# Designed miniproteins, single chains, continued (2), part 30

Each design is a single chain, and the fold is of that chain. pLDDT is the mean over its residues in the fold that is shown.

## One batch from the design tools (miniprotein)

Design m5027
Fold by ESMFold2-Fast:
Structure m5027 (fold): chain A 68 residues (1-68)
Amino acid sequence: LSKDQIVDIVSTFLGSDLGLSQEEIDKLVESIKGKSIEEMFETVIEFVKKHFPESLSSVEFLLRRLRE
């Protein structure tokens, strides 16, 4: 998967499954722009851990599949 595809999948999940606004998604995308795939996943996990801790396990499983 390309970085653009990973960003698109993550953005769709955050908007559709976690209910994030487009403004919040755009801020998160800007924060991961130019980062490595591992740094992007770390940033997303930290975000979910702080704001949606109940969804952390589901997000970690999704990101694991995107890594492999």
Scores: mean pLDDT 76

Design m5028
Fold by ESMFold2-Fast:
Structure m5028 (fold): chain A 69 residues (1-69)
Amino acid sequence: DEMVRVVAEVELEQGGQRTRTEVVIEAPRAELEAAADAFAADLLAGGRAAGSEAAHERAVAALRAAVAA
């Protein structure tokens, strides 16, 4: 019923430039992990940031850590 909000800072590298971005995930508590996993999968698959795969993996890890806390 109550929405839970998780805020995580993720750092992306593009063309030698580091950018810090806040991501906000809002989901019912029971669905929060699934929502974070879906968001993380979209970050990895999106190819929107021409950054390294390692940067995306770190973003995924940060989101999962924020949900687990």
Scores: mean pLDDT 66

Design m5029
Fold by ESMFold2-Fast:
Structure m5029 (fold): chain A 65 residues (1-65)
Amino acid sequence: HMELVIDPDASPEIRKLLEELHRLLAERDRVMAEHGDSPETRARIAELDARIRQLVAKIEELRKK
């Protein structure tokens, strides 16, 4: 979505974080699609979710200023 991915102020730092977030979301979706509900897949998704959460927090912190 444009509201999440495209930033009108075009901060290079925020853009890099948004690109990384987009990659992690795509990787998470790919892992879910390819292997379903195995223990390995669930562990990988949990790791990706943690990284996504950290990255979202960084983006939100930067965007609030």
Scores: mean pLDDT 73

Design m5030
Fold by ESMFold2-Fast:
Structure m5030 (fold): chain A 95 residues (1-95)
Amino acid sequence: SELERLEEEARRLVDEMVEAIKNNDLTTFSLKLEELYQVLLEAAKIDPERARELARDAFHRIYTAAEENKNWNAAFIVRSVLADILREIERVEKE
């Protein structure tokens, strides 16, 4: 299904972001974060509840990697963007 495709794409992007954190590659991290944002919004159009679950799971994994690697810039970005994504999923759900 389209939702399964988006879930697989989100998982792949999270893996790539975790590697970027380990390598302190903030440029790749930011690009992949923007891609993840779009994937989660597409998922929200199909299933907003599942999109919230994917967002929380993805950001928990990314945040954990940032903490373990002492990448405080990535940790800060992840916290702010998660709040923005959850607000945008709520907007998509209403429309």
Scores: mean pLDDT 86

Design m5031
Fold by ESMFold2-Fast:
Structure m5031 (fold): chain A 79 residues (1-79)
Amino acid sequence: SFLETMAEGLEGLAELAEQGDTKTVAEGLKRGAKVMKKAGVPQKVVDLVKQGAKAAEQGDGKKAAKLARQAAEMLRSLT
């Protein structure tokens, strides 16, 4: 349930990024990465979320969405 909830959160942020709300997405992905790291989520997933946050900070909503969706898929594969 925790991994599924985090995956759903990342998918929601990807939708926001596709709509151009890159500032909210950057903040959400940064918070998500910290929560995931504390929860012991694999570093590979945390790194994808951090790269997504960086893309969102640069205004690249399409790249941020792609990275967030990749991270969500990896989280779902851990369930």
Scores: mean pLDDT 86

Design m5032
Fold by ESMFold2-Fast:
Structure m5032 (fold): chain A 64 residues (1-64)
Amino acid sequence: SLGDETAKRIADYLLEKGLVTKEEADKLKTPEGFAEVMARLTGAPLEDARELGKRIEEAQKKIE
């Protein structure tokens, strides 16, 4: 899981806006890849990007 639906929507959105490559969009579907791509896009530390991923996953669980 790890917010599969949320990660997919974010990946699709970023790809449509030209902010990521297709390779990066695929990486967004994994926990490690999500953190890496978000850190690059935001300039934030990798640890902060990981925390963001956790919050997105928790938000997804509330939307049932």
Scores: mean pLDDT 71

Design m5033
Fold by ESMFold2-Fast:
Structure m5033 (fold): chain A 93 residues (1-93)
Amino acid sequence: SVIDPGFYEGLEEPARRAEEIKKEVEENKDISIEELKEKIKELEELKKLLEEGLAHNKKGFDANPELKEKAEKVLKIIEEAIETLKEILKKKE
């Protein structure tokens, strides 16, 4: 296979984690400001790792449009989760 199946599956884990964090925060009205900041930091670290992976493998992604589209969709999911958590944080401060 020209594409490593484990790499394709690896893109699903950051998306799943971002959605889990977003759901936990939206469902937990008693979440502390400190815990919320830690969850935002975790999502920002996931975003940074994905952006670094995209930059490092640019030639591979340019050769595979489906993988690039999947990675860009995962990045958008993480960005949406970060924005949602930051809005909740602003309402608590």
Scores: mean pLDDT 76

Design m5034
Fold by ESMFold2-Fast:
Structure m5034 (fold): chain A 57 residues (1-57)
Amino acid sequence: DAEARAGAIGDRYLPYIKKANERLKKAPNDLDTIAKISEEVAAEFRAEQARQRALAA
């Protein structure tokens, strides 16, 4: 079910989301800083995706 799959994806990325929230709490609330943090988090998500693909192969 789409709901179950969405939950599993959320659980996988929850630690990264928590980490991003901690960075946002301590960073200045400006768009450039938010964009930089978003790009860093996206890079971490991509690295995790690469690890998961390597483990699945």
Scores: mean pLDDT 68

Design m5035
Fold by ESMFold2-Fast:
Structure m5035 (fold): chain A 96 residues (1-96)
Amino acid sequence: SRDEIDAILDDIRKVYAEINELINQALPYLSAKEQRRLAIMLTVASIRLAGVEFDRRYAPDSRQDEVLRLAQRELEDMRKLLAEVRELLQRAQQRA
């Protein structure tokens, strides 16, 4: 349903906000190369979120189950990205 997709989109936005907060906290410990890598990762995630939001808005009722599965996959990918960001930040902090 649309409500289920909206709930998943809210969860994706919360994970995205947590990633941004972690990056801001770690900025003093990050090299220019690490900052660039994180910026690329966040840009890709932002594009993927926009794609799910587009499909949720414009997909016909007959494709709602497909959009729901796509949203669930993107939430899983965002959670994996959060784990990768945490690992990268931990390594950067250990070098400071």
Scores: mean pLDDT 82

Design m5036
Fold by ESMFold2-Fast:
Structure m5036 (fold): chain A 92 residues (1-92)
Amino acid sequence: NKLLEVLEEVARNAAAELADHPELAERLKEAAKRLKEAIENKDEAAIEEALEELRRAIAEVMRALGYPEEEAERGAEATVGALKKALEEPPP
C-alpha cells in the first residue's frame, strides 16, 4: 500500500531535517507508526486517533522548522486530511 510507504518516507525525512530536534523526530515517527498499525488492523477508531496524533506531531515539526503557528496548523490539517481521504477512497 503506497500510503504506508509514504508514512515510512515521512518518518525518515523528518529524522534528517530535525537533527537539532531529535525529540520531535521521534514523536513524528511514533505517530506515523501508530497510524500504520491502525491501518493494518483496520480499526477505524484507532485510525482517527492516530491521524489526530500525527496532525499534532506535524504541526510541532513545522513550528520547529520556522513556520508560523497558524501556517503550521493549517499545513498539518491539510496533510492529515489528504491522508484520511486517500484511506477512505479504495484504490482504482
Scores: mean pLDDT 73

Design m5037
Fold by ESMFold2-Fast:
Structure m5037 (fold): chain A 67 residues (1-67)
Amino acid sequence: DESLLRRARELLERAKKEKDKLMQEILLSFARMLAHLVIKHSEDEEARREAEEILEEIDELLKELEE
């Protein structure tokens, strides 16, 4: 699931640079979905940990958008 983890990270980085709130939310939603898939299906503890870190960043950014 390195591919899913890589895509989640790429979407998160794109979202951080995105100025349109709607587009940022869409990118964060896709990144969140991919990170959850890594946590659910990966047997690699490091990959799961990185996915959890990605989810934490996503949740923080989503809260800022709701503000």
Scores: mean pLDDT 80

Design m5038
Fold by ESMFold2-Fast:
Structure m5038 (fold): chain A 75 residues (1-75)
Amino acid sequence: MYETGVLSLAEEYAEKKGEELGKETTPELAKKARDELLALARELKDQSASDVLRAVDEKYKALYERIRAEMLARS
């Protein structure tokens, strides 16, 4: 992972977090969450790697809580 671009690192991290969400929810909700994470990563591509990963992690936590609440409401 060293010598990779910030965008590449951010996209890999966002995809990994999207896959983790996909195990906990429907394909529709997982796709929407993954798309939001990738959009954020691409938007922040000019930031430092640590700043981008922090922003993606914060977005992931917000998406995870929304999806968890949605899944519980359907239970």
Scores: mean pLDDT 74

Design m5039
Fold by ESMFold2-Fast:
Structure m5039 (fold): chain A 58 residues (1-58)
Amino acid sequence: SLAQLTQELREYLRQVAEKYKQIQEQNDKKTYEEEKKKLSDQIFDYQVAVSRKVEAIL
């Protein structure tokens, strides 16, 4: 349902904010860059998945 998707999106955004905060505390530059790229890729994949779910419901 759209209500469930909205709740999932809010929770995901909260997790992203927490993850970004953790990345800012990272001391190793290579790990920092890898985690940033991983987070960006996860955000993109999630946006695609949400769009597909919305389209399937409509």
Scores: mean pLDDT 76

Design m5040
Fold by ESMFold2-Fast:
Structure m5040 (fold): chain A 85 residues (1-85)
Amino acid sequence: SLGEEGKKLFEKTYEEALKEGFSEEKAKKIAKLKVLKEGLEFIKKHLESTKPNDETTKKDIEAIDKEIEELDKEIEKLKEEAKKE
């Protein structure tokens, strides 16, 4: 959770998806994935700021980058599937 920032991102993404014609269920799913992505980006920035030269930290950052990429692909897939119906 990103506290208030995550809540605002969820609400904004959810509202935008509803305006695009997505169902409530699809809009909530997209919003949840968006918040998860933002959370991972926040963790990545923290790791880069604290231990940028640590081998374990570099591996953690690489794993986070892969998770962010997968979340982006899932969000895009959900948006395309919902538009095609």
Scores: mean pLDDT 79

Design m5041
Fold by ESMFold2-Fast:
Structure m5041 (fold): chain A 55 residues (1-55)
Amino acid sequence: RLSPEEARLLSQLSGVPEAALLRTRTNAELARLLGISVASARQAVRVARELLASR
């Protein structure tokens, strides 16, 4: 599941609305919404978490 901060960052990068991203519960749902592979969705979430951890 995406945090609100992860959803916001992914929304800014993809142009997909934050509300739509927040409704996803799995990497498969996220991949379908973004039109990418499950592996790419998993990578995108990892990168978003790393960026948000850099306070």
Scores: mean pLDDT 79

Design m5042
Fold by ESMFold2-Fast:
Structure m5042 (fold): chain A 95 residues (1-95)
Amino acid sequence: MEATADDERLGELLAEFAELAEKAEITYEDIAELEERNPDPLAALHKLVELIAKRLGLKPEEVERLYRKAEEMVRLAERLNAEREAAGHSFSEPL
C-alpha cells in the first residue's frame, strides 16, 4: 500500500476547481458540453479554465497557474489510475 499523498493532492485540486466553477456559475451541463467538444481530458480542462477566467475576470497570471494545475490533475489521475488498477487484483500485479 503506497502513501495516499497523490489522492490528497488530486482531491485538493478537484475541490479548488469545483469552488472556482461554482463562483463562475459553471453547471454540470457546461462541463458535459466541454467534455463532448473536447474528448481529450487536458483540452477539456484547458477550456474549463478559459471559461472560469472569462466569467470571473481572472488575470493572465492566475489563468497560467490554473493551466499548470489542470496539467497536474491529469498527471495525478493517470498515476493514481495505474496504481489502483495494479491494486485491483487484475492481471497487473507488479506493484
Scores: mean pLDDT 74

Design m5043
Fold by ESMFold2-Fast:
Structure m5043 (fold): chain A 62 residues (1-62)
Amino acid sequence: SAEAERRREVRTLLGIYEREHGITLSPAMRERLIAELTRASDDPEAMLAALEAWLARHDPAR
């Protein structure tokens, strides 16, 4: 389904950001974030922007 494809894309983007920012989210946090991003955003660009905004507010490095 289109939703399943979007969830896969969001999961991929989240994995990249976890690796780049040295973040490891709990499974519960990852699933919640994936669900929220998938629901709130219908296109990859919007999903990426939302993910970047979330990570900017939750910078674990500082």
Scores: mean pLDDT 70

Design m5044
Fold by ESMFold2-Fast:
Structure m5044 (fold): chain A 104 residues (1-104)
Amino acid sequence: HMEEELDSVVDYLRDLAATLLRIARGRKTSTPVKLTPEEEEAAQRIADLVRAGDYDGALELFRKLVQEAKAYLEKNLKTDDDKALIAGLPVLEQRVEELLARLR
């Protein structure tokens, strides 16, 4: 159970980190997209931190990605979808904190 739970959280955080960085760089898409090297690096770094048991480091990296995504969305606000994304960011932060707390 512990290894399956860890892998599930790692996969979730990898996808989330890549998505947040994609938003922060203005690369919005609804199709499955090849990750940029920067997005792959962010996803791998958060995975490495979680697998190493550095949950505080993982949470700090996640919060930085959220702040970069929020900053981009606030400067480039065009649609109600952009407003919904901004409103959803605190909920994502809470979910990540809860997932990482469960691994402790």
Scores: mean pLDDT 78

Design m5045
Fold by ESMFold2-Fast:
Structure m5045 (fold): chain A 96 residues (1-96)
Amino acid sequence: MTEEERELMNMEVVFSDFSEVREQVVLFARYLLLAHPDISLDDLIYAVARHFIPESIKEELKEALEALDKKKVLELLESNPEGKELVELVREVHEE
């Protein structure tokens, strides 16, 4: 595991532009798939969303994450433009 992978596992990144975090999201999702090959798409999205949070829904998403409400987390991401880009990228990685 690289130092960058260790930092990603321990950091929370709030972003307003998805392009700034795109490469980190790919790396993190691929790392999780290698560690947990049988992880579901929903669980992978949920795990990524704990570390990469769209600024526009930060408070609502954090509340859902603290409540362990996976369904609400997915609904919030799919309803938000930046969150939707994250979901689609994680889906692409999961389908590899």
Scores: mean pLDDT 78

Design m5046
Fold by ESMFold2-Fast:
Structure m5046 (fold): chain A 73 residues (1-73)
Amino acid sequence: SIKEEADKIIKQTREKLEATTDPKELQSIFDETSKKLDELIKKAKERGDFETALEIDVELGILSIDVWVKIKS
């Protein structure tokens, strides 16, 4: 399912983010993840699954804040 695929991507992304402190690597990991999650949000919306689309969008927003805090700290 779209939700299971998104959860897997988020889990793998958080593991990658914990493995590095390099701002360029953090940004690269986030950019690739953001692109993948945006495609899943689009697919969920196309299927009329707005609840799943919103859940993924919220998690992407939280991930964005986490990455920004790591880069700016």
Scores: mean pLDDT 85

Design m5047
Fold by ESMFold2-Fast:
Structure m5047 (fold): chain A 90 residues (1-90)
Amino acid sequence: MLNKGGEEVLEEGTKGGKKALESSNSKDVPIAVGGAIAGIGGAISLGELGDVEAAISGAETVKRAGERVGSEEGKKGGEEAIEAARRAGE
């Protein structure tokens, strides 16, 4: 099962990605952000890594995807997910 901290990372990443998807008509933004969110969910859900670093890496991917496509919402979501992952690892 997902750790409570892992669920927080997934929620923030998904929220940021959803906002980016809603605010853009570009096909590239949904593809990039959706992939990043799936990456975060996969890393956390597998539990095989059990590793906050994996969750942070996924969250950074959301941030980078937002930066690449010029989506401030995607970037913000990635940043919030990174912060949540850091707090979970404390």
Scores: mean pLDDT 57

Design m5048
Fold by ESMFold2-Fast:
Structure m5048 (fold): chain A 65 residues (1-65)
Amino acid sequence: SAAAEARVEERLAEFERRLRAARSPAEIEEIVFEFVAEAAATLDDEHLSRLMARADAAVRRVLAE
């Protein structure tokens, strides 16, 4: 649904903001772990897989800057 897509975009935008604010590899690892744990607790396998692919792309994008 449009609402579900909007929630995914909001979660990913917040995740990327937290990654950009991180000041150490340990903070990045903590942010990623928290995001994955929350997603795994709330999403089915199909939606989790798709969200994880987008989260991985966001991590790579932020680290490349």
Scores: mean pLDDT 80

Design m5049
Fold by ESMFold2-Fast:
Structure m5049 (fold): chain A 120 residues (1-120)
Amino acid sequence: SSFEKNLNLFEQASKIILSDPQVTEEMVLRFLQDLIAFLQEDLPPPLGNFEGIEEDLKSSELYSKFRALGLALRDLIVLNDKRALAPINNFLDEIEKKFPSSEVVNAVNQLRALVAKKIK
């Protein structure tokens, strides 16, 4: 896929997650931890299961939103294009502002370092 197409998908998915009032700190922390594990393994496995989503339609939609974000982010990182660094870091900045816990800040800092290592 072209960089521009994957960037557009990532920006759309990140805005959806950042604007969704049902997104909790626990959901975000789980998502960040799944991405860290993916990047540490140096393999492109499917992103892990998102646990804690209830069986209602809203919870199913929220799971789909996180999955779309994770896939778009994975595809940006796998393309190995330095233009991805600023959009990814901007998204992580917005996550830290919305969920300023030590757990989220630590996960964000780990993810920033891993992304910088993967995108040469």
Scores: mean pLDDT 78

Design m5050
Fold by ESMFold2-Fast:
Structure m5050 (fold): chain A 61 residues (1-61)
Amino acid sequence: SAMEELLERARRELAALGLSPEAIDNVLRAIADEYERTGDVEFARETAERIARRLAALQAA
């Protein structure tokens, strides 16, 4: 499913940025819970992208 692909991608990106497994699980859980409430995959994707982009910017500094 689109949501499964989104969560797999987010997990890989967050792991590459050095997040702990515990922090990754917390972020992915929050994204999945949001999707269960809204049904909005696009909003979930945007949330995942915002988190990854912010963390990538901090790592690049």
Scores: mean pLDDT 78

Design m5051
Fold by ESMFold2-Fast:
Structure m5051 (fold): chain A 68 residues (1-68)
Amino acid sequence: GLREGLRRRARAIYVNTKTYYQALVEKNKDSPKYPEVVKKALEEMKRAAETYAEITGEDPEKIEFKIP
């Protein structure tokens, strides 16, 4: 149904956001701006997790976030 489609899309958006920021952190590992990149990634991931939880009613911690 439509609601299940919205949940699947929300999960895909969250996973894509996580993947994007994990890649950005890894790319900047040796950069002088690495701490700023990590801080921004964590803030954006927290926002994405909150949005996922609001849409799905599920615990976003079930979808693991890793800093490379």
Scores: mean pLDDT 75

Design m5052
Fold by ESMFold2-Fast:
Structure m5052 (fold): chain A 76 residues (1-76)
Amino acid sequence: AAEELLAQAEELIRQAERALAAGDRETAKSLLEQASEKLYQALAAAGSEPPERQARVRARVAELGKRIAEVEKRIA
């Protein structure tokens, strides 16, 4: 469900950070695109959850989205 999708997105972001550290900007970009897709899926899955869980998912999506944006700035 949403938590699993968030965990997958976080792992993809970590892989993107490692790829960028190794100088592989194309792999980093691809991994960030995959992470963004997982965040959108997590938001969709959260729609059926109780309000407190929806708020938690939205907060984590915001945190991970910020991290994606920071890595994207380093690629550019």
Scores: mean pLDDT 85

Design m5053
Fold by ESMFold2-Fast:
Structure m5053 (fold): chain A 110 residues (1-110)
Amino acid sequence: MAEEVEKAAEKEVDRITWLKAFEVAPLGPEAIRTVLNAGYVVKKYIVPAAAEAVREGRLTPEQAIELVKKYAEEILDKAVELFKAGKSTQEVIDEAEKLAREKAEEIRRR
């Protein structure tokens, strides 16, 4: 069950990440790299927290997937916003990691 949720959540994060990568492609390779790295950060911190919440009975599989989708969209939108504001790729990834860790802690408290 939890492994199935983890795979489904990762697939949704990848879908959202690729859509954002296509949106920023005209801004060049660094924009694409920034978005792909932000998506990786979501998978690293948020997906495991959501899968664990399902394993512990704190979230249903459907709730976990929807929450991961919501947080992925928020973090990727923020990454694009910061990149367009002239932040470096590293600064954007550092903010994405901070947000992802905060969202993972929110999931662990549910």
Scores: mean pLDDT 86

Design m5054
Fold by ESMFold2-Fast:
Structure m5054 (fold): chain A 103 residues (1-103)
Amino acid sequence: MQLTEEETVEYILQKAKEEGIPITQDEAQQLVSEFYKLAEDEPDKNRISKEKLRDYLVNVQGLSEEEADKLIKEADVDNNGYIDFSEFSVLVILLRKLRKKEA
């Protein structure tokens, strides 16, 4: 399914609601915009390499390398070495679920 940026935001909000994780529309939109910015240097523009996403999760989101690798593995359902918008939405929800444990 090919999602627009707006549809991806709505998908993230619905999944976050199902998981009981409070994410605002503005937060979801900002994360989608960050994904597009990360994909800017990629040939496909619609996907991010696992290496680039891992660096983002470790250096920007402050995760350990082990935590980042685990989240990427759980989000990459197709195991193709790239993260698309749908897989990124799953990763965002998993990341917020992990952060919620920090109070």
Scores: mean pLDDT 70

Design m5055
Fold by ESMFold2-Fast:
Structure m5055 (fold): chain A 85 residues (1-85)
Amino acid sequence: MKDLILELIDQIKQSTETGEMLTLVGQISELIFTSLHGTPMETEINELLSKVKDIFEKYGQDNAQKARDEALPYLDKIRELILSA
């Protein structure tokens, strides 16, 4: 499960489409729910994922690179939390 979440984060970093990025965020959210449900880490990661989703929804397809760049700090925090678990 952890390795799959990390792989999905890497796929977001390589994506050029906000629609794909949003789909990948949704997949990460589902994996967090299934693997970390009821833990304090679930709440923290879901808050970070909510920020990432908001960024991707705001920018749209024409600004995918800017959306990705702004989301990067939150994605890196999610990665660190997963690696620490």
Scores: mean pLDDT 81

Design m5056
Fold by ESMFold2-Fast:
Structure m5056 (fold): chain A 94 residues (1-94)
Amino acid sequence: MAEEYAKKGIEYAEKAYRLAEPLPHPDAQRAAEYARKAVEALKKGDYKEAIIYAAKAHVLAERAYEETGDERAREAARYAREAAKYAWKALQEK
């Protein structure tokens, strides 16, 4: 079960990365970097670190949306939040 939650977390973190990475806003670029780190942490089974990175990506993507109004930043924030949720579920099963 933990592996299934980790796989979903990876999918959501990768979606957050793809949406945030093309945005020129500094907070969107930082959100993309933390989303990438969340993917790597999930792949390594470091679920606690993955939760922290995904949560940072969520907050930063939300800030980018507040400053730009770009829906891609809002969607990246939503996917980062889902990634954190699934990382937390993976941690509970471990």
Scores: mean pLDDT 89

Design m5057
Fold by ESMFold2-Fast:
Structure m5057 (fold): chain A 57 residues (1-57)
Amino acid sequence: MDEELRRLAEKYGVSVEAVRGALELMRLLGPEAGLQYVRREFGEELAEELAKLYERM
């Protein structure tokens, strides 16, 4: 899990803590609301990757 978070962080130029926080927001707000927030704050591509990761958890 942490390895995938690190790879996403490097690919999208954000910290691993930011990616981890985004996943926690998706858990807290639910996938639709959480993805909408992530898309606005971090971009569409990262939101798409986090959606895939969330579904595989």
Scores: mean pLDDT 77

Design m5058
Fold by ESMFold2-Fast:
Structure m5058 (fold): chain A 82 residues (1-82)
Amino acid sequence: TEKLEKIAEEVGELISEVTSEESAKSAKETLIEAAKDPEKALELGEVVIITGDHLIELGYEELGEKLKKLGEEMKKEAEKLI
């Protein structure tokens, strides 16, 4: 769970680069809370990967690739706990 929470925190930090401070804080809190449940963390990892793909399509290639990597790591760690 600690590893999942750390990955969720990193996702939240990356999201802060493309949104308001208030939205980033809310998203980060939601991400960390979801990461405490492996089944929810698995679903969240999939959403993070999809978000990364969309950002790449919009021209945010580096940010999108980092999000995809974090989403894949989140899925991998969550699957180990299920």
Scores: mean pLDDT 80

Design m5059
Fold by ESMFold2-Fast:
Structure m5059 (fold): chain A 56 residues (1-56)
Amino acid sequence: MEELLKAIEDYLKRFEERYGPLLDAARKNMTSEEDRKAFDEILERQKKALEELLKE
């Protein structure tokens, strides 16, 4: 159990570390709040899918 949870946590950490700055820069370059909200929603949906694997 713990090995699987740690693997998922490591994946999330690497994703944030590698893509976090790029995603933040892309978000800052968006000129409308609607676009930024849609961008945030997509990212949150992706992260939430992985986080649900941690729930038991």
Scores: mean pLDDT 69

Design m5060
Fold by ESMFold2-Fast:
Structure m5060 (fold): chain A 118 residues (1-118)
Amino acid sequence: MEEIKKEAEKRTTDVEVLQERRQAVLNGDTETAAKDMAIDMEALLAELPARLAEWLSQMSDPAKQAEVRAVFEETRALAQKARDAALAGDVKTARELVLQVVGLEIRAIGLVEDSRLA
């Protein structure tokens, strides 16, 4: 648990950092971008269970918790597809899926923040 929490802390839920990763993918060399996307998606997949547990612990509304769980399940499915596409050398598909994953991460952050401000 503590080791998983430390790995989750290495990945900020800061929207600015997520936007920076999105720009790196858009501007990178396609061959290098594919390898970087595969590594990033694999790291994200490893962190998702700890991140979900931490975020759910900060929320009291069962409906908002259910919405966050749904976003995390979709994020996991798309991250797996993005990793697999990147490993297969399908840079275009991997890039499109990574951008969708970033969008879902931003949405999940918004749901948690809305829960804190209510």
Scores: mean pLDDT 74

Design m5061
Fold by ESMFold2-Fast:
Parts: structure tokens; sequence; C-alpha cells
Structure m5061 (fold): chain A 64 residues (1-64)
């Protein structure tokens, strides 16, 4: 469902934020920043989906 896809995307965003907070090197920080931006885009796509199927497809394409 769209609600489940949103929950997965929000969990992905939480993990991305945690990765950035735990980044100790410049290289780790850059990778974590990219992951955070991708997680935010995924959540926006899932929220913008008009159907449960579109929301689930957006989450699946992001590896969720």
Amino acid sequence: SKAEAIAKAEEGLRKAEEALANAETESQRLVAQHGLEEARRTLEKVKAAKTDEEAEAAAREAGL
C-alpha cells in the first residue's frame, strides 16, 4: 500500500540521516550526503504517487 511504501521510505530517510551523523571522514560524509538526498527524493516520489501501485514501484526502484 502507499502507507507501507511511505513507511519504508521514512525508515530509509532515518537510516540515511543516521549515516550522515555517524560519518567520521570527508569521504564518508560525501557518500552519506548523497544517500540522504536520494532518500529524500524517494520519499517525495512515494508521497506524490497517485496509486498504491505507483508508490510501491517508486519504493522498489529505490531498493526498498
Scores: mean pLDDT 83

